# Designs tried in a protein design run: designed miniproteins, single chains, continued (4). Part 64

Each design is a single chain, and the fold is of that chain. pLDDT is the mean over its residues in the fold that is shown.

## One batch from the design tools (miniprotein)

Design m14200
Fold by ESMFold2-Fast:
Structure m14200 (fold): chain A 88 residues (1-88)
Amino acid sequence: MIEQKLREKLDQFIQDGKSGNLDKTAQSLIDFINTGQSNPQLARKMLLERQSDVSPGITSLQFIANSDVEDEAKKLAQEALSKLNHLP
């Protein structure tokens, strides 16, 4: 059950990351990590197994999180990356 939910959330993040919509990409990553809190090791394993698909979204979030523009996307990106850094 948790594995299926994590797969669905990860697929959503990958899709959003490819769309170029940074707000959606940040929110879907937050949703994935929050879903993964019941099994953080599994969440990390899934991210590593799909690293090539996940990488573009993470790179985009890292770029906007370090930008000089204070907007909604930057705040969401910073939150998403902070949560990601707490995964084992």
Scores: mean pLDDT 81

Design m14201
Fold by ESMFold2-Fast:
Structure m14201 (fold): chain A 76 residues (1-76)
Amino acid sequence: MELEKNRKEAIELLETASKSPVLPEEDQKILREALDAIKNAKSVDEAIGRLEELKQKAKTPLTQQVLDRAIELLKK
């Protein structure tokens, strides 16, 4: 139950952030890739690894913070 709940919260966070008009198109694309990574990952560790790679590519602090929060949710 907890792992599914945390994954759902991470997905909802990334979906909301990816639609934000205040983010550059590049960062919106990064958040969409993060969403796909969570949905298609074979393990929680795989999803976390992919999100950490995407965080390194993020252009804005807001996008980095969103990815950090998603990673925190997946670690619980």
Scores: mean pLDDT 79

Design m14202
Fold by ESMFold2-Fast:
Structure m14202 (fold): chain A 71 residues (1-71)
Amino acid sequence: DPEPTSDEDARFLLEDLVESVSLEDLEKMKDRFSDELYNALKESLEKGEVSEEAIQVVRDYLDELRRLAAE
């Protein structure tokens, strides 16, 4: 089980999401995310790039993302 505070793990997850998930797919799930996490994911998808700030947000919310994936 990867460590939730890993910056590299968060970067990898965010980059994978940018490549695999569309903005439309993200919008369908927006009510399942906190505003901060949703905005970080949305901006990364809109720009097609991953920012340091977005990586930190995703890192802090890795546990929530895993909980949602388990549903």
Scores: mean pLDDT 70

Design m14203
Fold by ESMFold2-Fast:
Structure m14203 (fold): chain A 100 residues (1-100)
Amino acid sequence: SAALDALRAHVARLRADPAASPEQQVLAAMTYGRHLAEQAAAQGDADLALALVEEGLRLATEIIDEAVRRGELSEAQGRRARASVEAFAEALKAQIRAQA
């Protein structure tokens, strides 16, 4: 999928930028994932929209877990960040399903 590839490429560019904080990388994965998912849903592609939300969540979780491993986030900060991105993804998936 071109949209999934675009999401992955966008997040990969931010992860390669030493000036981008883990918080900026997570926000980019979630915000750009949401934007692409909303576009897919508007075009009637609910399956792609849901896949984009799940990929955004997967990328955000990977960034959070890496930041915790590197000591950039505490374990408590990592748990709160994961809970936040999971709640955001679930709310967005519910919205997409309701519109399908």
Scores: mean pLDDT 88

Design m14204
Fold by ESMFold2-Fast:
Structure m14204 (fold): chain A 124 residues (1-124)
Amino acid sequence: MTAEDYYNEGLKAEKEGRFAEAAENYIKALELDPTFLKAWEGLVRVPGRALDAFLARHRLSPELLQKVAELLLRLHELLERIRRGDKAAVEELLSIGPLIVELARALEEGDIERVDELVDRLLA
């Protein structure tokens, strides 16, 4: 399978609300081609979309919601650095990729305690 094949599987999963599966496929695309900017965009977008779906049915404390917002901003800052050719940002975002998958999964499952734990780990 090519990077484009994994990216297309990620897009399909994302459209169907399977955000953890979408993130896994974007990571696989990036393992094959770390210059694939659209896959980086997908990986950064997924946690926000998973949060929107979660908030339609659940509530977060104001403190946790603020921490999640800070995380989403940091992910977008990493994406902008990658867009500018920063290899350190590529390595950093790939290293936290598995935690992004688990965060999307926790949001899909409505596991608030795990969301809080994972956000703290991602912000460290």
Scores: mean pLDDT 88

Design m14205
Fold by ESMFold2-Fast:
Structure m14205 (fold): chain A 99 residues (1-99)
Amino acid sequence: SMELEKKKEELRKKVPEKGTEEAILELARAEAELRGLDEEAKEALLEAVRASLEGGRLAAAGAPEEELLRQAERVAELLERAGLHEEAAEARREIEAVR
């Protein structure tokens, strides 16, 4: 846990310099390790992060609300597959709030 905490702290310090999807994915990987997720749950979490970043790109490109909501629902499903039930529930509450 000490090595993972140190890596997460180092990534937080470098995030303003990186400003990249890679830095976000590294933080997600560190979080998965801290939570003790198995490989399938880690993969689901990383896919959730990638889907969230894609949702951001779609929003910036002016994609229809229905497409944005479908992408957000995919993120919630992937978070649930990762065993992050609270985070998935929060994402679903946010989706309901914009309907």
Scores: mean pLDDT 73

Design m14206
Fold by ESMFold2-Fast:
Structure m14206 (fold): chain A 72 residues (1-72)
Amino acid sequence: MEKLSEKEKKILSLQLESLGFNEKEIKEIIDYLNSNLDKFKSKEEAIRVAILSAKKSKNVEELIKLIEEKLK
């Protein structure tokens, strides 16, 4: 699966920033998704799951845990 495009990264970054994540955390989230895109049905699903998980998460560790739970 291809990595997130620059446009997809920008949209995701803006949404994560609006949810209270800082630049370092956003980079960690994008890097995690790019490394695990093959575990999702599509890039669109990966982005959707990340945003929904971010809304329920206070930090990157909690966000990643929620994503991993959804992948099972």
Scores: mean pLDDT 82

Design m14207
Fold by ESMFold2-Fast:
Formats: sequence, structure tokens, C-alpha cells
Structure m14207 (fold): chain A 65 residues (1-65)
Amino acid sequence: MYKLSDEEAQKALERAKEALEKAEKSKDPIKSTSYRFAALAHAEEALRSENEEIREEAEEIIEKL
């Protein structure tokens, strides 16, 4: 498995949070679904981190999808 640096994992986590926020605020079902897919992809990327705090936040994002 590819392991991410904490910096790369943190950026992935930030992208996941941004995508989730856009999904929740979107009034268009197609755009909302697209943003949820982006949030999932970025959250799964953040899960490759060895940092437990980053992984926990990524899991919370996935749970909210």
C-alpha cells in the first residue's frame, strides 16, 4: 500500500472536508452526488496516513456520506 506523509494526508483530508461541505450545500442532486464521490475518494486517500488523528477524521467524513 502507498503510505502518505502527514502533509499529503492532511491535504487529502482538507479536500475531503471541502467536497463534503459542497455536497451538503448543493441543491443539484447530480452535483451533490459528484461531490460525495470526491469526498469519499479524498477521505480514502487520507486513510493511507499512519497518523491516527487524520485517519479518525477521514472515517468521520466517510460516515457522514
Scores: mean pLDDT 80

Design m14208
Fold by ESMFold2-Fast:
Structure m14208 (fold): chain A 63 residues (1-63)
Amino acid sequence: MDAEAAAKQLSRISGVPEEEILKALNKALEKTHGDSDAMGKIVQEETGMDAKVVAETLKAFGL
């Protein structure tokens, strides 16, 4: 998975700063078994982004 590329894409669609999304993605990776849907939930809690949009973006980048 390319977390930096995913964070950049999510920043473009949400307006949330890329650094904040990357921080949330790294936190999600440490707390989950690499499941994109579970990671999406954590990123939603940290940034307010739609968990489904996050999960689909992560799947597109190979998680």
Scores: mean pLDDT 78

Design m14209
Fold by ESMFold2-Fast:
Structure m14209 (fold): chain A 99 residues (1-99)
Amino acid sequence: ATLEDYILVLQSFIQSAGQNGDTLSRNSGQNILDTNPQTSSQGRFDIEVFAGMTHIMVGTGLLSRDRARRTIRQSLQLARQRGVPQSVLDHFIDSFGIG
């Protein structure tokens, strides 16, 4: 596994989230747990899975924390340009802990 492979996965995930921004927030509303005020979006689950993968890359030493933060910040800028809602980006930032 290379750092380049991780960067490609990261960019692809964020681009997909951009295309499904409204769907991520709205389709999840039909299956939310009202007892959990933390998030009402099923897209949060996908973001958490991705954040976990990123954590593993950093934890194994394949990717430095500073480089991970830099790469994610650049990808979030691209996602913003692609039309990902700020609420979704905020959940991404919170889940990864880069805020």
Scores: mean pLDDT 59

Design m14210
Fold by ESMFold2-Fast:
Structure m14210 (fold): chain A 81 residues (1-81)
Amino acid sequence: DILEKIMETLPEIVQEIAEELSKVLSDEETLLLTVTAAYYYDKLLEEGKSEKEALLETAEILESLGDLEGAKILREKAEEL
């Protein structure tokens, strides 16, 4: 399955976020939020942000887009770092 292969290529922290999202959101919403989070997280890391800073800034972006559930999960993961 192409989705499984894409998930395997994502950073471990993003895979953990996808697992948490899948418990509260539909499969389609989980996929959309996971891809969106992965895009911003990767971009922020490339800009020199730490993993924790990248997660927190990605959470703020998701919240600004109306994805409160995704933002909460990202903040909880950042607290674990």
Scores: mean pLDDT 75

Design m14211
Fold by ESMFold2-Fast:
Structure m14211 (fold): chain A 142 residues (1-142)
Amino acid sequence: SSLAAARAAKIAEYLALAQKKIDEAIATVREGLSSDPELVKRIEQLLREAFDLMTLGIRTHDTSVHIGKALELALEAIDLANSGSTETGAKLAELLAKAADYLRRAAEAAEGNGVGAAASLGDMREELEKRRDELLAEAKAS
């Protein structure tokens, strides 16, 4: 239907915007942690896995199953980046918070009514925003 086509296009738009933020996050990690290529590779793997789980959940309308695992991987990526450079960790947290906003919008578009997926993504976004604020405060203190 025309409604289904419009919904699919909107979901694709938000997923593309989220992917752009993940690409920017990977570039930030590569630049900020260039002295530790193994740490960079591990963080990149976590970011790709987290994004894949979120997009899978949105596309299958089963976001609650995948959000918890995606959050664990995203938080581990932030913590690993912070262990190498607090400034890089803070920048990564900012980019992941922006990616989370686009993924929440994709989930809302996918469900039409926002029940379940949007609520779960809202909780995960708040946790990522808190982590970003903590890392930004630490970066300013350093």
Scores: mean pLDDT 75

Design m14212
Fold by ESMFold2-Fast:
Structure m14212 (fold): chain A 83 residues (1-83)
Amino acid sequence: MEELERLDREADRLFREQGSEQEARDLLNRAVELAKKYGVKTKIISKTAKEMILEAQVIVGMVYLKLAVDETIEEREKRKALE
């Protein structure tokens, strides 16, 4: 979670500040690595720094969504075990 939160904050900062292409690329690469850790498949389509920042934000969002869905499934399974 800490790495995911840090990437989310950095993506928001770079989006607002219009960071360099290298910073955007590094952000995107870290987002992809984090997605792989959480089992989220990604395909890089970005070509510009702005696109890379936006794609990194989307990838981070997909990881958050997967974690939220996984928690919901776990809660549903626990409730079924009680019935």
Scores: mean pLDDT 75

Design m14213
Fold by ESMFold2-Fast:
Structure m14213 (fold): chain A 103 residues (1-103)
Amino acid sequence: TKKEEQAKEEVLQLIANEDYTTLAAKLRNSFLNGYLEANPNSYPVLNGIFMGLEDAGLDLNPSNQKKLIQCIGNREESKRVSCLKKLITSNVVQKAKQILQQR
């Protein structure tokens, strides 16, 4: 959907800019809304975020999905950010930059 495409593009830009604070907030809000309103797999914004992460080369297997949820579940913003930095490797950042350069 258009919301999926917008969320995907926004996530690619956040990764390319290394803006992990905004990315952590966006992920946290989308997971909280997804758990309250619907199955996360059917939530367009959360699906778009996952598509953006996968396009940038972060494999969203069950182990990495669990790590992602653990990162955004932390009560301290600084801990959410440092956790995401460990999960989103330099190769993922480089891939996001390359995707955006081709547009």
Scores: mean pLDDT 76

Design m14214
Fold by ESMFold2-Fast:
Structure m14214 (fold): chain A 72 residues (1-72)
Amino acid sequence: EKEELKEKIYELALGMLRKLAEEKGVEAALKEAERLIEEIREVAAKNPELKEEAELAIEALERAMKELEEEA
């Protein structure tokens, strides 16, 4: 189940970033992903019960960012 959730989050993140890159450019999409990662880290720091979910989301965004950069 954790692997399934990881893959689904990654697919959603990648789709979102690809759409943003198409509309505003790859640089803007990458900056948005970086901002989201920072916000997720702050939320997780204040809410330790969300640590696992935050780690999955950050990993998915980092994977999506890397894939987007490879496509550029």
Scores: mean pLDDT 80

Design m14215
Fold by ESMFold2-Fast:
Structure m14215 (fold): chain A 95 residues (1-95)
Amino acid sequence: SEEFTRLALEAIAVAAEMLVLGERLDPANPLTAELRRLLGEVSDLVANNAPKEEVLKQFRKLLETARRLAEETGDPRLEELVRRLEELLKKMEEL
């Protein structure tokens, strides 16, 4: 779906912004490295037109890691990016 791909690309952009912020706040945090790995994996799935459920499963793992990073840092910018990613994933699930 063109709409699903558009939302997935927007979610990737939000996750990339989280990664940049995570690297500035705590570059040695293992969750920052995990977020980078998961972002790479979901980006590859989207680029290869993987099934919707596989893409969503990978984004849910990324969201879990992003939530943990936001909780550990307490940074309100990361908390806001987590909320944006949650809303995008909800829209993708409803398609």
Scores: mean pLDDT 89

Design m14216
Fold by ESMFold2-Fast:
Structure m14216 (fold): chain A 58 residues (1-58)
Amino acid sequence: MDKEEVRKRLESVGVDPKEAAAVLRSPSRAIRESAAAEISRLTGLPKEEAARLVLELE
């Protein structure tokens, strides 16, 4: 899955990619890990790949 497919997937489930990217940039490790886990669940991608692709969108 490329970053454009990730954007469309998030938007299709009502998640704003800009807000997702902001949460992934949180100074809190717990918040970043939680966000990566949620995006991983929504996209079916590994947490590291899901987080990287969302950060590349915004």
Scores: mean pLDDT 80

Design m14217
Fold by ESMFold2-Fast:
Structure m14217 (fold): chain A 86 residues (1-86)
Amino acid sequence: MEKLEEAIELVRKMLADIDAGKLTKEQVLEGIDRLIEIFKELGDEQAAEYLREVKEKLRSITDEEKFLKIAKHFFRLVLDYLEEKK
């Protein structure tokens, strides 16, 4: 699978799993780590850096509902970015 398509599928799955109430904070952070790795493999250091900042912001959120809402917002932004690169 091409790394760009892998990233798109990962983000879509994360968004669907958040909507289904299936995703823990730990699983969201693991998903972001995988996206950072994919962007590094693609040579997109700016996107990788942005995702590191997003991860730090999400880690600081103690309220689960607020965490998932903000995580969903950032995954939508990442999805839009990836689809524009297609």
Scores: mean pLDDT 81

Design m14218
Fold by ESMFold2-Fast:
Structure m14218 (fold): chain A 109 residues (1-109)
Amino acid sequence: SSEEKINQLVDEIEKLLDKLAEAYINGDFEEAKKLAEELIKKVKELIELVKSQKSISREVAQRIGEVAAQALLLAERLKETGNPELSELADELEKKVDELLETVKEKTE
């Protein structure tokens, strides 16, 4: 089903968030940059997938809201590093998460 594709992509985003948090904790800014770029790409894919649906269930919307909240928290942590490349990626991630949340709001039953 289309919801299975969304759930699979949300699973991938959750795994990337965990890896990015680990890279951040370890001070591995090169790995954090790579993971943040991959996360932004997956968030963009999720936005397009949600836009392609007629509607999404409230359960799926809640799950997306949870990963969005985690992504925003992690973006703030990346900005706190003082690394300018991570700050730029964090700003892009925040912008895409905001777009994702607005898209989800419009498509939720």
Scores: mean pLDDT 89

Design m14219
Fold by ESMFold2-Fast:
Structure m14219 (fold): chain A 100 residues (1-100)
Amino acid sequence: MKKEEIDKLIEEAKKKGPEEGIRVALSYAAQAASDGDVEAVEYATKKMIELAKESKDPEVIRKAIEAFEALSEGYPEVADIFRKAVEELRKIAEELEKKR
């Protein structure tokens, strides 16, 4: 997977809503994990976190956490990347809860 392809599809999906953008990024993260492409997994994961932050929607963030937890169970070779993303998203959700 190429970063340019991921960026283009995420940018298009983002215009339809943050949930669509996360879904596209999730598909690329899963495919990259299946291929053992660690760099692509990290890139797609960072894009998902970015979209979740921009949404400022606790439900969108919760769905992203659940998706990363599922990926960490399915792809143990790259599970540490997904678990780190879950930690970051939990902190974002906590900060949003404190401010709202």
Scores: mean pLDDT 78

Design m14220
Fold by ESMFold2-Fast:
Structure m14220 (fold): chain A 66 residues (1-66)
Amino acid sequence: IEDVVNKIKELIASGKLKPGEKYSVGELAKLLGVSKSTVSRALKILEKEKIVSYDKKTKRYVVVEQ
């Protein structure tokens, strides 16, 4: 879990995941080569840290501008 959390943070820092863009759990699972359940858990940790926010209208996570 922590390795996936850190990998998502790296993708944000490198600009591959951009603030304001929306990503599904499935898209990130394919990008990272991990299960959807692993990505979902990592995204919930990042949401608690206020790095991403869940958009209920689109069913996607948005990268929060720091």
Scores: mean pLDDT 77

Design m14221
Fold by ESMFold2-Fast:
Structure m14221 (fold): chain A 74 residues (1-74)
Amino acid sequence: SAEDIINETIEKIKEIIEEGKKNNVPDEELERRLLQVLMEAADRLAAVLDDATVKKAMEEINKEVEKLVKEYKE
C-alpha cells in the first residue's frame, strides 16, 4: 500500500541519517543517498497512486525528512 511505502521510506531515511552522522559522512554524500531513497519512493508510489497524489505524498515525505534532519542536528 502507499502508506507502507511512505513508512518504509521514512525508516530508510532515519537509518541513512543515523549512519551518516555516526560515520561522519560528508553532507554531499548524505544528500545523494537521501535523494536516491526519495527517487525510489516516488517510483514505487507512482505504481499505486495517480500523479497528483504522488506529488502530495512526496511533499509530505520531504517535510518529514526536513523535520528529522532538524531534530537530529539539535
Scores: mean pLDDT 78

Design m14222
Fold by ESMFold2-Fast:
Structure m14222 (fold): chain A 91 residues (1-91)
Amino acid sequence: MNKKEVTIEVGASPEDIRKAVEEAAKLMIEKGEYPKLVLKDENVTEENLRALREAGQKALDEIAKAGGDTSKFLEAMRELVEQAEKALEKK
């Protein structure tokens, strides 16, 4: 009981995206926590999508090397990518 899911807010800049993904991977590796990634702002560009995909792949590789469960991280990343793609489609 008293279980609360950790949520990480992801900014729209490429740097904010990289930081958020890095922090999520760190939580999974060090604490076994599987945070939910949520876009803080819908001002997403194609560059931000590329940064997200690159950072996500790098984080997945790091989690796998650490012996972590990549399936939960992949799920969180897919939700974030879907949010980013939907925001980009509005433009």
Scores: mean pLDDT 72

Design m14223
Fold by ESMFold2-Fast:
Structure m14223 (fold): chain A 75 residues (1-75)
Amino acid sequence: SDRAKRAAIAGQIISKARELAQQALERDPKNGQAIAQQILDLGGTGASQTMSSSYDEAKKIGDATIKQMQDLVDS
C-alpha cells in the first residue's frame, strides 16, 4: 500500500539518522554530540514529513534528508 511504502521510507530515514549520528560522535567525541543531535532532529522531521506526503514526494524528502544528514557528518 502507499502508506506502507511511505512508512518504509520513514524507517530508512530513521535508520540512516542513527547510523550517521553514531559516525558524528566517533569522528569528534568533543563536538560530535551537537552534530549528532542535529542529524537526529533532521531525520525525525524528514520521517514525519514522509508520512504526511504522497509516495513520490516521500521519496524526494527521503533522498534530500539523507543527503543533508550525510553533509553534516562530512562537514
Scores: mean pLDDT 85

Design m14224
Fold by ESMFold2-Fast:
Structure m14224 (fold): chain A 63 residues (1-63)
Amino acid sequence: KEEYKKSLEEALKNGEITQEEYDYLKTFIDNVSEEEFNEIIIKYPSRDELIKKAKEFVEKLKA
């Protein structure tokens, strides 16, 4: 989890993701188990797909 968070910070600094996308991904990572996170990143290797899944999970947490 921590190594992935560092890669997201680098992507944000490089302009590869927006602040909103970063916030969704960070919230998602902080609110899922390590096992669930590992399964999701294997299942959705594309960053765009992962962002969509992170947004869905965050919206469910708010509901």
Scores: mean pLDDT 75

Design m14225
Fold by ESMFold2-Fast:
Formats: sequence, structure tokens, C-alpha cells
Structure m14225 (fold): chain A 77 residues (1-77)
Amino acid sequence: KEELIKRAIEALSEASKAVKDPEVDKLALAAVHALLQGDFARAAEYLRRAAEKLKEMGYEELAERLSEQAEDLEKLA
């Protein structure tokens, strides 16, 4: 459980640093807040939205990583 949360936060941090996009940063912040509140369903929603934005921008590998972590978090919800 804690390992999944840590991996999600690390991937969000990496995405924000790589793309420097305000929308990605906003979604990453929202996802982290949801994770800290234990709202895994909402965190997964924000991760999926961030992944869609990253894929649209051409960062397919980062998008896949966020999508996988969203799926894992949904199993905790």
C-alpha cells in the first residue's frame, strides 16, 4: 500500500519535472492531495487525466506509467 502511494508520487514528480506543464502540475498536486487523504478512487481519476494530457503532448511512456499506477490505486479503493 505505502509502496504504491510512493511510486505514484514519484511518477507524478517525474512527469511534472519533465514537461513543466501547468495543467499536468495541477493534476499532479490534486492527485497527491487525494492520496494523502486516502481517496484512492479520486487519486486514480487525476492520474488518468494527467496520463491523457501527457499522451496528447507526446510523452507516451510517462502516460503509460501513470495509467498503470491509477489502475493499481483503483484496486485499493
Scores: mean pLDDT 80

Design m14226
Fold by ESMFold2-Fast:
Structure m14226 (fold): chain A 63 residues (1-63)
Amino acid sequence: GDVEAVARAVAEAAGVDEETARRAALASLKSQNPGDAAASVVAAAGATEERAERAGRAALKQL
């Protein structure tokens, strides 16, 4: 998958910074559970659960 496309979708959906979005995108592409991986990275960065869930859904739509 395109890391930059996934990172952009995560940033727009979750309102997180580019570094967090890129880490979430990389985690999603390496995981057997892309949505959960992206959500976990965003949550670890201090985002709310709702934002983490949005990040996971955004990552899945780009894959």
Scores: mean pLDDT 82

Design m14227
Fold by ESMFold2-Fast:
Structure m14227 (fold): chain A 86 residues (1-86)
Amino acid sequence: GTGEAARAAHHAVLSMEYAEKGDPEKARKHADLAYEEAVRIGATPEEAERARQHADEMAKYSEKGDPEGARQHAVRLAGEAVRAAR
C-alpha cells in the first residue's frame, strides 16, 4: 500500500543521507531496507530485480564516497516502490 511505498522511499532517502555523511554501513542498511519494503509491497519479479539492482548500486556508490551516484539510485529505488504500490 501507500504506507509501504512511503517507507521504501524514506529508507532510500536515509541511505543517500548516510552516504553524504560518510557512513557507508548505515547507507547500505537503509538501501537493503528500501529494497525489502519494495518487495513486500508486491513488486513483480521484474520490479523486484530493478529494485535489487538500485539497492546494490546505492551501496556501491556509498562505499566509494559518491553521494550523487547513491542519490540517483535512491530516487530510482523509490520509483520502483511507488510502481509496486499500484
Scores: mean pLDDT 74

Design m14228
Fold by ESMFold2-Fast:
Structure m14228 (fold): chain A 84 residues (1-84)
Amino acid sequence: MAEELIREIREEGGRAAELAAEYARRTLSEEAAEEARRYNEELTEKAVEEAERAAREGDEERMAIVRELLEVIRRDVEELEALL
């Protein structure tokens, strides 16, 4: 279950990074696209780190927060897809 959550965070986060970069490239610049991608990749990495720590420590409260973060990432993906 924790492994599946981590996989989904990586997949959705990677998608968010790509979509954010494409949106920034179309509306701002190539430089902004690179910054948007980096920002989203770093947030995804942090979410994965927290999920791994919560799973290792059996921290159910933190695991619930990480699941909520995944929902935020999924919402961002849907919003970005609507803008492209």
Scores: mean pLDDT 84

Design m14229
Fold by ESMFold2-Fast:
Structure m14229 (fold): chain A 75 residues (1-75)
Amino acid sequence: MSKLIEKLNERVEAAAKALVENKTLEALQKLVDAFNEFIEEVSKEDKKAAEELKDIFEALIDRLEELLGLPKPPK
């Protein structure tokens, strides 16, 4: 992976930890934003992998929203 993709992945992990700790809509939005940025960079190297990762992450976010009782963030 490129160093940029590695940094974006670290950002996603940090945002996910913040969401678990704070359980706020703002933390959820930061996680979504960080992941979208990560997917855009991955799509430049492997479009299919980016598509699969996006689908997995959207399913994960939907589950987290249900568990935390948070409204779905705007797309």
Scores: mean pLDDT 72

Design m14230
Fold by ESMFold2-Fast:
Structure m14230 (fold): chain A 57 residues (1-57)
Amino acid sequence: LRLVPETGVPDGSVGFAHVPGVASPLAFGVLDGRPVFAEAPPAEYAEAVRALLESVV
C-alpha cells in the first residue's frame, strides 16, 4: 500500500492509498467506529472523501 496525502481531508477520518494491481487509489477511513472505503481517481480525492463521509453519516 502507498498512502497519498490529500489536502482538505479531516486528518482523523480518512486516508488514501494506492493498492498494487488496482488502477484507482482508495479512500478509506473510520467513522463512528465503522470502517469505510471508496475507489477514487487522484483528481477527485477531496470530492470522493466528501461523498464517502456523507454516505456514512
Scores: mean pLDDT 51

Design m14231
Fold by ESMFold2-Fast:
Structure m14231 (fold): chain A 91 residues (1-91)
Amino acid sequence: SRLEEVKKEAEEELKYADEVIEELKELSKESDEEDKKKIEKIIEEIEKKKEELKRTIEESEDVKEIMKKLLELGVEVGMAEIYISVLKKEK
């Protein structure tokens, strides 16, 4: 069913978001104070969107609501990937 497909996509995105958070935490160890603060805020936003998506998967059978939360997490993860690329380019 489409609902099962979307829930699977959401679980895969949640797993990927955890990998991105782990990379951000490692980069934070080598970063200056300003970049550490920016990384912390990025992690906070990703974790917030992860919790919203997890709750929606558990409480909703509405494909559109799950897709909206999946998109919101995807945006935060995408922004984090861009920032990771910038930080790596400075090394």
Scores: mean pLDDT 87

Design m14232
Fold by ESMFold2-Fast:
Formats: C-alpha cells, sequence, structure tokens
Structure m14232 (fold): chain A 67 residues (1-67)
C-alpha cells in the first residue's frame, strides 16, 4: 500500500477540515501511513485552520507510529 506524500497529507488535511462528518478513526488511519515530515505539514495546516479534531487525529497518529 502507498505511503502518503507531503502533498497527499496536505490534501487529506484540507479534506478533513472541509468535511466535519469524516470520522476521526478514518483520519487517524490515513495519517498513520504518512511520513513524519508529511504529518508535520498536515499538523501545521490543521493548526492554521483551528481544527482541533484533525489536530487530535494527527497527534494520535504520531503516538501510534512509535513501535
Amino acid sequence: MRQLTVEEAKALADEAIANPDLPEDEIVERFLRMTPEALSAAAVKAYEAGDQRVLDAIARAFEERTR
């Protein structure tokens, strides 16, 4: 399965911010496939948008990546 790039991470963050009905679990699963650099870019995007839901999902993805 494809690891998400920085561009795809930003696009997913935009989609999640624009779609409040998108489940947190789905956001977390998508972010788990991102590189740390891509996750950082997505986190900045969510922070600038003030979307705590997406920020929380990204934080959870960071924690889950520590194996």
Scores: mean pLDDT 74

Design m14233
Fold by ESMFold2-Fast:
Structure m14233 (fold): chain A 97 residues (1-97)
Amino acid sequence: SPLERFRLSPDEVAAAIEGYAKELRELAEKTNNPGLKKVADLFEQAAKAVRDGDLETARSLLLEAMKLLSETDLPPEVKRHAISLLTAAAIELVAAS
């Protein structure tokens, strides 16, 4: 089935989101931005929710991260990078479904 081809394990999806959380954490430290730090925290919580099989909570946490990023004042290049990580996390979460 075509759908089986795109199904990732919860551990694989969680590991990917944890990787994105680490990159966001590094961006937060580099920019000294508390909003990015909170976004990284939300990604770490989303990854844990994925490991626990709670895809609804993971999706909710990524939506909260999206809203926070939209409200955060960041240099354009940093904001684009953070949005790219959010987009990647959302794609991974869809693949877990």
Scores: mean pLDDT 83

